# Designed miniproteins, single chains, continued (2): the designs that were tried, part 7

Each design is a single chain, and the fold is of that chain. pLDDT is the mean over its residues in the fold that is shown.

## One batch from the design tools (miniprotein)

Design m4207
Fold by ESMFold2-Fast:
Structure m4207 (fold): chain A 92 residues (1-92)
Amino acid sequence: MEALKQQRRQLALRATGASLRFVGAKVDLEWGIDPERARRDIEDSRKELQQVADQLAQLAKQSTDPKLKQELEEDAKLAQKQAEEAQKVLEE
C-alpha cells in the first residue's frame, strides 16, 4: 500500500527540517546568539524529532514489507538519537 511510503516521506522531511533547525540553534547557543531563542528552538526540535521517531517506529510495526520495515526502523533510530542529542544539550 502506497500510504506507508507517503507517510515515511513526510516524516523524513519533518525529521530533516527539525535536524537542521537543531544544528543551527546549537551553533547559535554556542556563539551566544540569542540564547533564549536558541534553547526554545532546540527544545522544539527535540519534541519534533521524538514525535517523528515514535511515528516511524509505529509504521515499521505495521509494515509487511521486510525492506520497508527495516528502512522505517533505521529512520526511527536515527531520529531518536538526534532527539537524545538535543536533550543532552538542554541539560547543560
Scores: mean pLDDT 85

Design m4208
Fold by ESMFold2-Fast:
Structure m4208 (fold): chain A 94 residues (1-94)
Amino acid sequence: SMLEKIEELAKKVIEEAEKDERLSEETKETIKNAAKSVVRLAKELSKEEFLETLEMMLRILLQEAAKLPDEEEREIFEKMVKEFVEEVKKIVEE
């Protein structure tokens, strides 16, 4: 059920991104792709490798957020990806 919880979180973050009118279509696609990748990696990697990969993915996503010209979109993107990764880590570290 760890995988089911991660899949539910991924679905939730995708739905939140899709509904947020402040996010560009490109940013929504980035969040959706990241969420889908997290689900895939959770199935394929060991716990330790998965946690290390989550940290690397968060760093990459925050670097992409920093390139966004709109301050409000940047802040929303950063918050969404940080909260998503933190919640996934909590599930995995149970």
Scores: mean pLDDT 88

Design m4209
Fold by ESMFold2-Fast:
Structure m4209 (fold): chain A 58 residues (1-58)
Amino acid sequence: MELEKELKEAFEKLRQAAADYVEALRSGDPEGIARAREKARQAYKEFLEAQKKLNESK
């Protein structure tokens, strides 16, 4: 149950980071784009890690 919650939280963070990245692309700010891209990449890694933990626990 806790691992499922962690996966959901990681997915929400990934979704938020992806939305922020899209907004940064629309802004045309290179620094904002670079920052949002790195945040999205980090959120994606957290999502994969949470998914791996859930799979390994079964």
Scores: mean pLDDT 79

Design m4210
Fold by ESMFold2-Fast:
Formats: C-alpha cells, structure tokens, sequence
Structure m4210 (fold): chain A 75 residues (1-75)
C-alpha cells in the first residue's frame, strides 16, 4: 500500500493527476484488502482530489463517498 501511495504523491507533485489518481486508487485497494481502512480512506481521498483536478467530478465524488465509508469502518 505505502509504495503505491508514494508513487501517487510523486505523480501528483509532477502535475500528472491521471497517474496520481490511478496509483492512489491501487494503494486504497491494497490497504482495504489488508484491513487498513484508515489508510484506504486516505488513499481514495487523494485519488478523488486528483480526479477533481482533471475535471472528472463524478468519479471524484464517488471516490470521496468510498473514502468516507472506509473512514467510518476505521472508527
């Protein structure tokens, strides 16, 4: 999870929001499968932010909902 998250952050810093969103989503999937719902939530939130910067508002909002649900599971 962490290695994919770090790749997402690097692409985000480069302004490559398409690859940032992809790697943050992959990171979130991996954290979720590991039962790490807090880090999964955070990864999907970063993917949502990347998609919003691309103008993909529908997918951004969908991932934000997933992030919120996983944050509740971490509680």
Amino acid sequence: GQQLFDLGQRYYQQGNYQLAARYFQLSGNQYYNDGNYLNASQSYRNASNSLRLLGNYSSSRALLSVSDNYSQLAS
Scores: mean pLDDT 86

Design m4211
Fold by ESMFold2-Fast:
Structure m4211 (fold): chain A 60 residues (1-60)
Amino acid sequence: MDDLKKQILDTAKKLAEQGKKKEALDVARDGADASVKQGYLSEEQGKKVIKEAEKIVKKA
């Protein structure tokens, strides 16, 4: 399921590149939360994805 994490992070990166940092974080949080609820990611994995998205957005 590493591809799902990559898709969430890639989407956040694209939005951050467009200057939409708040939307990038919102998409990452929503995507991680939905994946955890559906059982594709553990709660801890979801939190890690959000932290990685925050790092990507901060660098952009």
Scores: mean pLDDT 79

Design m4212
Fold by ESMFold2-Fast:
Structure m4212 (fold): chain A 85 residues (1-85)
Amino acid sequence: MEELEKQAEHLINTLKALVDEAERRVKEATPEEAQRIIDSARKALDNARKGADELAKEGSPEIGEKVRKAVDDAQARVDAIEAAL
């Protein structure tokens, strides 16, 4: 459990850093570059959702739920970034 908690924390921190980087890069990007940044962020979010599902399957549904919430929050931020283009 403690090891899975640390893995979840690392993933959540990685998602936050990814969204912060995407927001910063989009501000200085061309429209084509901005769309590529957003597409890459969305793929990373899809991979994180799969990671959360695997954590739940391995008997850690609470940890999986925590990661899923972080992914949902990151998704909302990415959607807001795209809407601001």
Scores: mean pLDDT 79

Design m4213
Fold by ESMFold2-Fast:
Structure m4213 (fold): chain A 81 residues (1-81)
Amino acid sequence: SALERAEEAAKRLREHALKGDVSGTLRAGSELIEASVQLPPEEQRKMAERADEIAKEAEKAGHTESAKVAQGVADTLRSLT
């Protein structure tokens, strides 16, 4: 389902972002956006909040580039609602 794909993509987004893997963060972020477009607005907002939280965690860990990617994902998801 789209929800399962979104949850899996969010998990990968967190994993790659917290490792400073910019390429992995971009791939997972794209998958999260693609899956989230199929979700109802309430679930889209939840995915945006998860991406925002991941961005903040990556920034605190010193992974500024992957944090910016995750923040871009969060901003994109918020624009859908």
Scores: mean pLDDT 87

Design m4214
Fold by ESMFold2-Fast:
Structure m4214 (fold): chain A 100 residues (1-100)
Amino acid sequence: SREELERQIALLREIFERTLARLRELAAKESPELVALVDEIGALFERFEAGEISPEEARARLRALGARLAKVASPEMLEEFDKVEAAAGGILALEEELRR
């Protein structure tokens, strides 16, 4: 149902916000450049939620940001990013379903 999809999206948003905040804390201990990359992930999802970009565009941009992180981030930071990516991917998939 629509209501069930909306509840699942809300739960995934809470997970996304919590894991993104943790990722930012890890980035802050490493470099300002990593903080900027994490802030780009947050800004990307704000633009998606505002309806400015499609789920397909959001997925492509998140993948590109993940590739940039993989080159410079610590293993601990990449492990936390995997959680951010999983929550984000879930939101994007459910939002696509909701738009049908």
Scores: mean pLDDT 86

Design m4215
Fold by ESMFold2-Fast:
Structure m4215 (fold): chain A 94 residues (1-94)
Amino acid sequence: IEAPPAGTELSQEQLAELLIPEESTNPVASEVGAKLRAVGVEIEAELTGADVEVALVPATASDSANAPPGARIGRVTFIPQPEKVEPKIVVVEA
């Protein structure tokens, strides 16, 4: 396991935002929001909890506490709107 190519520079802030946002308002909601935002998904202020579906393929193995420096390799699918659904792919070296 080695760092990604020099073409991609990751800032410490970007890694922190992916896992831990600047302000920890809600430990559960903030974490989910921060991860999806880092991937490039915009979320409405509320997740309703029922009409929202988030699927992680390989990241599920260590989504809780094994990627402090960054996200897992996987595909994130978030359905905030029923009209369009775009799967996001996150590839970050841990």
Scores: mean pLDDT 39

Design m4216
Fold by ESMFold2-Fast:
Structure m4216 (fold): chain A 79 residues (1-79)
Amino acid sequence: SSMGERYTELAVKYIEQAQQHLKQGDAEGAARYAKKALEYGMEAINAGNITGGTGMVLAAIGLLFHAWLLAPENELARE
């Protein structure tokens, strides 16, 4: 599905932004972009791109975990 591919591309973009914020020590920014990547990864799965969407969901969960480890008291990272 072209929609599933589109959502996967959006998830990739947000994963890259989350990684950049994580490199800068910005746990809050990393968590915000990782949550967007998670949402678009889930939408990709729903649109039929199960393999790509699942990969993006797992990557986003990993980034959220790293953001939580960087700042465990950050409310956005602890959802």
Scores: mean pLDDT 83

Design m4217
Fold by ESMFold2-Fast:
Structure m4217 (fold): chain A 69 residues (1-69)
Amino acid sequence: MKEVLEEARKLAEEEAEKLIKVYKASPEDAFEVAKELAIRYILEKKGKVTEEDKKEAEKIAKEAVEKAL
């Protein structure tokens, strides 16, 4: 479980950094893309996404966007 969340965080950080620094996307757009990416990764690895997983994905996306700014 923790490994899945850590990998989702790495993917979200890479995507948010690319969107913000390379593509000059808004923080709002980068957040939505990073959140969807994290949720999709959790779903692929666990076969389901719980309410707690969704909250964690939102937190991961927020932290990824803040780190990229």
Scores: mean pLDDT 82

Design m4218
Fold by ESMFold2-Fast:
Structure m4218 (fold): chain A 88 residues (1-88)
Amino acid sequence: SKRAQESLDRFLSTLPPEVQKLVKEIIEKMKNANEDEQTEALNEFLQALAEWFLKQGLISEEEAKNVATDGKAASKVLQLLLQHEKEQ
């Protein structure tokens, strides 16, 4: 829905430019899905990353719980992912 897109755009605007680029690439991969499916897939991706980093002790339980709704928590998770990719 238009509301879901506006919420996603607002959320993305809270992230650093490098993290925004990563998220936009994920959205581009899902461009054949509908808007709700894209939002759901992005939220599932963020939740999976947050759970993985929580198990490694890199984020708090509160950050993991709020990763889909808190731009700071999502930014931290995506920054950790980018750092991990550089080390692989």
Scores: mean pLDDT 70

Design m4219
Fold by ESMFold2-Fast:
Structure m4219 (fold): chain A 61 residues (1-61)
Amino acid sequence: MVVIGVSVRDLEKAREIAKKLGARILAEVQTESGNYGLVIEAPSEETAKRLKEELEKLNAS
């Protein structure tokens, strides 16, 4: 079990990615820049790494 903090622009897409990868969103916070800070619980280090990669791709779009 791994907890990660990430920032995302598209909250809805981030939720779908977390759900798809079997991760659980523990907290959602709206940031000053209009982004969302998320605290996400992943079942493994591999899932946490993949989750970070997928969310980074979302932010790059």
Scores: mean pLDDT 79

Design m4220
Fold by ESMFold2-Fast:
Structure m4220 (fold): chain A 98 residues (1-98)
Amino acid sequence: SADRERLEEARRAFEAGDLERAVELLSSLTESPDPEVRREALRLLAEIARTGPPEIAISTLGPALRAFGDPDPEVAREAARVVEASLPHLLERQRESL
């Protein structure tokens, strides 16, 4: 499908270190009609949140919060993992601003 081709494009962007492009593509893919595509997009967003710079990690939070209400429980679980990985970066930024 076109969404699976976009998912492979997102994986290539991630592997190339183009994290901003990867997050942009993956954020769109969290809205795919295919629950397997949404799940895989959130899995890769969680990896980016764990391994990427704080700004990029924080940018994964929006798509993850939207996916918390996903009708597929596996997609909602992957969204929770993105939040778990990204939230510490947001909290640290807020602490540094005090």
Scores: mean pLDDT 85

Design m4221
Fold by ESMFold2-Fast:
Structure m4221 (fold): chain A 80 residues (1-80)
Amino acid sequence: GSEEEFIKRLEEELARLRAEYEELYAKASEEQRAAAEAAGKKAPAYFEEWKKVHPEASERLLELIREGIELALKVEALKA
């Protein structure tokens, strides 16, 4: 189904995002790392909003989206 296809693509995207995060974090200053941690703390609020518009999402999809939001926010902060 479409959710299974979406999950596969999301898993592939998360693998890339994790690799990017690890590389950026290793090169980051203490100030950039602190900014990434602060950005990551905003993830639960974005995740709750995402759940409201995707009420049929499976637990597996919810877990991947939660991780993806946190990683995306941290990566964005490390690039700033």
Scores: mean pLDDT 84

Design m4222
Fold by ESMFold2-Fast:
Structure m4222 (fold): chain A 96 residues (1-96)
Amino acid sequence: NLEEAKKVLEKLLELFKKSKMSQKLLDMIEETIKNGKASTELTAEDIETLESLSEEEKEELYELLKKGHELAKKLGKFFLGVSPISETTGKVVLEI
């Protein structure tokens, strides 16, 4: 289960690298893979990048988030959540 969660996060990391998401977000995912928990604030640029993803990339993201959510339920952990701090920023927390 934990190894499956790490694989989902590794695929998410690859998708976000391809999409040119911020280094802060990439570092958070790597930290979560290593230590099981990390958080960061989404930049306005990250939010714009997520909105500009192709339909194919959005579908890939949806499938990864769905798998992560199912694994989080089995582990009793929160996988991914975004809490808006303002209309231009959000906070992301990952736990495995």
Scores: mean pLDDT 67

Design m4223
Fold by ESMFold2-Fast:
Structure m4223 (fold): chain A 94 residues (1-94)
Amino acid sequence: SMMDKLREKAIEIFKEMAEKILSLTPEEKKEEVKKIIDEALEKLRKAKSLEEMLQILGETSKKIMSVTPEEKKEAVEKEFQRGALEILETHEAL
């Protein structure tokens, strides 16, 4: 289905975002951030709509931003914005 294709692409995009976010994460926070990422991936696998996928990204962004050092926040925010846009563009192309 189109929704299954969107979900697969959203997970792929989120995994790429996760690698970038972890590269920006201090060593002492990596385990906490990995847990947030894993919980978001499980939610994305169960998402039934574009709205749910974007909501999961928004909630995950808030959680990760809360543990992100001030100097890294802009880079993390831009990565979430990039990923959300890529998911939206993928949906429009389907």
Scores: mean pLDDT 88

Design m4224
Fold by ESMFold2-Fast:
Formats: sequence, C-alpha cells, structure tokens
Structure m4224 (fold): chain A 57 residues (1-57)
Amino acid sequence: APAELKKLNQVKGFIMERLEERGYSFDEAHAQSGKLVEEAEGDLDKAHDLLQQLLEE
C-alpha cells in the first residue's frame, strides 16, 4: 500500500541518516538500512530496535 511504502521509506531514511552520522558512507548506509528493514520483515518497530542495538555504545 502507498502509505506503508511511505512509512518504510521514512524509516529507511532515518536509519541511513543515523548510520551516516556514525561515519558510514551513503552506499554503506543504504545497504545496511535495507538489511535492517529486511531483517525486521517490514516491522518498523523491530527495524528501529535493530538500529539501536547496532548503534549502542
């Protein structure tokens, strides 16, 4: 559905921005955000949790 795709793209963009802030290149951030969203199986909350685990200090 178009609304679901918009939300997915917003979450992917957010993940990419956070990864770029951590020193990832655009290509690396794009690839990693895609993997996180795929691993989350479209669950945006799970994708956010996976990002937080990846970025934890």
Scores: mean pLDDT 75

Design m4225
Fold by ESMFold2-Fast:
Structure m4225 (fold): chain A 70 residues (1-70)
Amino acid sequence: SVDDLQSQRDQLNDDYSTQMDGLENQIRQGVDNGDTSLVQQTVQQMQDLSRQYYQQVNDLLVQIDQLRQS
């Protein structure tokens, strides 16, 4: 159902937000400690996570649209 897909989207958003908060804390620690390699690695992880998240959101929106057309 649309409600089930919306719940999946909400869960995906919560998971993404939690993971991004963790990565932002990791960047802060890297900056505070002068660990440039940790900062660079974490920025790459944030970019990869963001790309994956938006792809998954798009897939759910397509499924919602298909159900609404039925």
Scores: mean pLDDT 85

Design m4226
Fold by ESMFold2-Fast:
Structure m4226 (fold): chain A 75 residues (1-75)
Amino acid sequence: EKKEAQEKLDKFEKDFRGALEYLEKNPNKELEKKFVEQARGQLEQLRPLVKDFPELLKRLEELEKELEEWEKKKE
């Protein structure tokens, strides 16, 4: 289960960073709002999977903070 949680978190982080890079180069308010909603939903789904693994939980919380700060910058 830890391996599955790590793989899912790794995939999310890769996709998350790629989406941020894309939106920086191609700004679009509709896509930006959709991205925030999708990312929040994915982080919520990941939280119960990583909560028992301190290293993974810390990574998740750092990604949540990055998303929140990015959203505030775009608003």
Scores: mean pLDDT 82

Design m4227
Fold by ESMFold2-Fast:
Structure m4227 (fold): chain A 63 residues (1-63)
Amino acid sequence: GPVPEVPRVKVEMPKLDFDELAEASVYVAEIVRLEMERNGPGATLHIKAETVEEVKKLLEELK
């Protein structure tokens, strides 16, 4: 089974191209870090965005 301290993360960004996915992945990594700090390493996180701006906005709202 999964290690309890590893967060379960689901990311859905179906409309992003390769360059947009690369940019968004930086923001997703920060969102995961902040959520782990807030809810602990066993947290389940679902990130859904259609644009890089939506991912960036989610990160800004968590800061």
Scores: mean pLDDT 73

Design m4228
Fold by ESMFold2-Fast:
Structure m4228 (fold): chain A 62 residues (1-62)
Amino acid sequence: SEEREKLIENLRKLAEHYGLSDEEIDQLIAEMKKLFDEGKPLEEVAREAARRIMELVEQKKK
């Protein structure tokens, strides 16, 4: 759906902004697509994606 595509594009841009690698971004997007396939609502998928990005950012501790 258009809403799903827009969310995925926005998440890719957000992850790039936080300095995630292409591999990390692709894995994140694959996880989000899996949640959509499992019937999770858009809001829940967005929330989980945000948590995952923050976890990956924390792992990149300076």
Scores: mean pLDDT 80

Design m4229
Fold by ESMFold2-Fast:
Structure m4229 (fold): chain A 77 residues (1-77)
Amino acid sequence: SMEREKEEIRKALSEAGFSEEEIENILNKDLEASKEALKALLKKELGWSDEQADAQIELLTELLNGREEELRKLAEE
């Protein structure tokens, strides 16, 4: 379900130290714009390497791509 994917993203970002308000802002933004901002935040605030930040963004992208594919199938009905 789309709500479950959204909750998984919230949980992952919360574990990474983001506030609830920051998480909501990320989820409501365009994914591509959010990916760049999220990578910069993870590197700056948490001291993560490019590899660690990219891995987290890839995980979030996989979750959101699943949601986008679901929406695309619904739109074709």
Scores: mean pLDDT 65

Design m4230
Fold by ESMFold2-Fast:
Structure m4230 (fold): chain A 70 residues (1-70)
Amino acid sequence: ATTVTYYTAKPKSNPAAPAIQISITANGSQYTLTIISGLAISSQTFSSLAEAIAYIKSNYVILSKKTVTT
């Protein structure tokens, strides 16, 4: 099963920016964080969920969270 957590967040560096979509995909022992801001997509891989969440919290203000398991 693959677990994806979706966050709606605003960047701390530009609080006037529109809300962006951030997802953390858990697949086995790896956590892939994907940031979608308009047409810009960036991703990073973390070895722990805690590190991925810490990255989001240090750079973004979280507005909402939704977890989906398939």
Scores: mean pLDDT 80

Design m4231
Fold by ESMFold2-Fast:
Structure m4231 (fold): chain A 99 residues (1-99)
Amino acid sequence: SALREALDRAHELGEQVREELLPHVSESLATEIAFYAMLEALRGPLSLEELIAIGLERTASLLARLGIQPELYRRAAEAARAGDLERAKALLAEAEAAA
């Protein structure tokens, strides 16, 4: 079924996003970012870099709004939105270490 194929593709892309983030952040944070990337992958075809950027932006924006290291997570979200994934990953790691 089309739905099953879309879910399998989204899970595969989510795992790729998680693996890209594991060197920078905890398993838990990488998994949350991958979850948002998977949800976006279900909406249509996106590159791995676009999915990493969206997952990072959504997770970081949520944590900042919840008052968790708001300045660092806000900056991480802004970097991800600008497509600066190296800066976004660095800021994300700094924010998690400070939390």
Scores: mean pLDDT 87

Design m4232
Fold by ESMFold2-Fast:
Structure m4232 (fold): chain A 64 residues (1-64)
Amino acid sequence: DVSPFERYLREHYPDARPPVKPEELTAEPPLSTVDGTRPATFAHPESGYLVSDEAWRELRARTA
């Protein structure tokens, strides 16, 4: 499912990682760092990309 969201993410957030395996998208993701520099990383549920908490919120708010 290639959405404008995914394309926007790849272009504006080059730090976003490609999709992870389904097993890593379970209830306890190993990816999490909450601080001023690099907030918690979330796996985008629809595309599977790893994004920062800030990037996730921005994309959700601005995506049409």
Scores: mean pLDDT 49

Design m4233
Fold by ESMFold2-Fast:
Structure m4233 (fold): chain A 86 residues (1-86)
Amino acid sequence: SEVERLARELIAAAEAKDWETVARLLGELLRLAGASQEQADRVARLVLATARDPSQQEELRAFLEADPATREAAERVQGALAAVYA
């Protein structure tokens, strides 16, 4: 499936520490999971920021907690990644 293909590509990019590619693929997966373009872009940007500076983790956490729809999309993506990695 498209989700499985994107999830495998994201895992490979993460193992290579190619955070720009991880952010792009995460945005695409979030969109497929039902997030809006704005929600997907913001999560991808915050994930990239956190990868470069762990102190940004609180902003990512706050955003996910404040927007249940984005959090649900993120949980679906996390489930897809877990299924591919296992």
Scores: mean pLDDT 80

Design m4234
Fold by ESMFold2-Fast:
Structure m4234 (fold): chain A 97 residues (1-97)
Amino acid sequence: TKYDLEALKLMDEGRYEEAFEELKFRYSSLVPEELDYIFPPLLAYVYHKLGNEEQARKYAELAVKNKEKILAVLPKFSEADRKIIEKALELAEELVK
């Protein structure tokens, strides 16, 4: 069984405003709890694309702090979804430098 987050598809399609709304809703729900680690890198990526660099950096720092937990949950996603999350984590690492 794999997780399916609509926000990842929206991010892949460049629909960042819609991805942001979906991520904010899901993140406030925090179910299941292990997905809590995935939302910071995705939020950092979406905030960066929307031009909100202050929020992008804030979530990027949180993502980098929890990198090992993010990597541990990646196998629960499809290969396509994992690539999107990895891309977001790479951006987070760049924003924290």
Scores: mean pLDDT 80

Design m4235
Fold by ESMFold2-Fast:
Structure m4235 (fold): chain A 73 residues (1-73)
Amino acid sequence: REATLAAFERDLALAERYSPAVVAALEKRGQLSRAEIRELLGLSEAQTRRVLAALLRWRVIREVAPGVYGLAD
């Protein structure tokens, strides 16, 4: 899908900002639910959705089951 440069820059910034905490937690636990990631990051539901979308887009994480995430290969 086409995306504007601003959208790519925004998604990259979110991925860079939040990926260290999410990656560290996933390396320790193997998988996290959306609710666990929300609690880990201290964000709202809407903010968590945006962060998860950015991390998925940049192949930091993968959805291993509905609402459950693991490290991307």
Scores: mean pLDDT 79

Design m4236
Fold by ESMFold2-Fast:
Structure m4236 (fold): chain A 81 residues (1-81)
Amino acid sequence: DRQEKVLKHLQKGLDIAKKSGNSEAAKHFQEGIDAVKNGDFTTALEHAGLGTSLMLGDPSVPEADKAAVQKHLLEAVKAYQ
């Protein structure tokens, strides 16, 4: 199921963003999840990309968490296409 796979990876991004304390990235992942539930995958992936970019630019986020959030974005894109 495309929707289930995309939601799973966006939820992982949200969990990592919340753990890191990056509230703006967490908001973007949540908006992405809401967009998927409304069938708007384009908006969902735009929000996931913005959340990921915020995490990658955050010097307080561990490199392992940056790699994990990027991997989940790529898996969400792959599940959609």
Scores: mean pLDDT 87

Design m4237
Fold by ESMFold2-Fast:
Structure m4237 (fold): chain A 68 residues (1-68)
Amino acid sequence: SHLEKMLESFINWAKEEKATTSDPATFKANLDAGVALLERELREDPSLSEEEKEEAIRRARQLANEIA
């Protein structure tokens, strides 16, 4: 699905950022910014129901926590 593709793209980006960023504080700031941007895009997506938005946001936060 489009949502699964968005989450996969996010996790691949986060893994690449972790691998290429030597400073943990910089990585954390970039990861937090990426999560915030993804959450905004999900909330503003008119094709998603409110339930799908909240579930996707929860999954994005969980994936970010697993990478951090």
Scores: mean pLDDT 82

Design m4238
Fold by ESMFold2-Fast:
Structure m4238 (fold): chain A 57 residues (1-57)
Amino acid sequence: LEEELEKLKNMPSEEQVEYLAKKYKNKEASELSIDEIQEIIAKYVEELYKAGLVGKE
């Protein structure tokens, strides 16, 4: 889980969105609406904060 999230934050933005689309919606990013993409990005940011993976030096 932590290893996966750490790898994800080092990916390009488009690849991050594709990964999150698969994880949260089980779909490709191109199959999602703008609202759905914003929702999954918000969930990803929330998970990073909760896992303590954001704010490391």
Scores: mean pLDDT 71

Design m4239
Fold by ESMFold2-Fast:
Structure m4239 (fold): chain A 64 residues (1-64)
Amino acid sequence: FPEIVLSEKEQEILDEVWKEWEEKKLSIDEMVALLAERASKVPGITGQQVNDVLAEFLRKYVES
């Protein structure tokens, strides 16, 4: 099945937000909002790339 290919910067943001979620026990809504905000601040990122980061985060969350 198709894989979402993240850039190095997108993967870095995903990993940082995932670590904060695990350490701080934040709600899923708070983590999704934080991830979207951080991804959207990356210079040159498109809305589709922000959605790809969110989709990968949710996939990882469900598989955990």
Scores: mean pLDDT 73

Design m4240
Fold by ESMFold2-Fast:
Structure m4240 (fold): chain A 68 residues (1-68)
Amino acid sequence: SELEELKREYLKKLFKAHKTKSVEDYRESIEIARRLEELARRLGDEGTAGVFQDQIDELEKELKELEK
């Protein structure tokens, strides 16, 4: 499914971002997470949408610390 494919891409990018600590890798991870949240909401999967919203919030917080 499109959701499962995007989820795999998200996990790969997230792993890379945590390993590299690069602002660019974090921004790419956040973009994929936003696409996953939107897709989950369109599919009526509010639980999955909430999970990705929480992930976005945490990644945005981490990104702000990296930009200091």
Scores: mean pLDDT 84

Design m4241
Fold by ESMFold2-Fast:
Structure m4241 (fold): chain A 85 residues (1-85)
Amino acid sequence: DLQDLLQQYAQALLNKDFEQAQRYLLEILGTLLGLPRGQIRRMDEEERKRVLELARKHLSEEQLKQLQQQIQKIIDQLQQQEKLS
């Protein structure tokens, strides 16, 4: 689910695991582009570049803004949970 990918991406960013964060970002972008999850997970470097190019070409500024807002909300929620623990 897209929500699970957003949460995993936010968690990877908070853990400073930028390699894992990039993998989740590609799965998020691929999901928004309608690509199958199995294809995204097996991508080589050239296929990853193609997904990023397709995302830049086909995702609107509004879609990117909404994605950024969802990611920020999840980051805020995870940070609040850490403060309460």
Scores: mean pLDDT 74

Design m4242
Fold by ESMFold2-Fast:
Structure m4242 (fold): chain A 118 residues (1-118)
Amino acid sequence: SMHERLAELFKEVDKDGDGKLSLEELAEFVVKVLNDKRLNLSPEFVESLKEEIKKGELSEEHLEMLIRLLAAGLVAALGLSLDEALELARKTFDLDGDGKISEEERKKLVELIRKKLE
């Protein structure tokens, strides 16, 4: 299933095995998701997100989709409820812990993803 594959990708990037992702590990997770053929993601979604990342941008719509994908992986990997997984996924993308995902935080994440996409 998509949840099982997202859990596999999450475990590959969670190098410490502690269930927490650093900014670098989060960027690696996004790159793996975008390049994974077994997830059966919409080609339109993958292409549009890759184009935004190449331009140094990340829309709120694409960010919300990435949060949901990480949450799906967390449900399967850690046995969390969907609500707990969504909260943890949002906290993972909230780089400064202020409860907001700012344009500056998006730019940092986008730069790391861009470097890994080459």
Scores: mean pLDDT 78

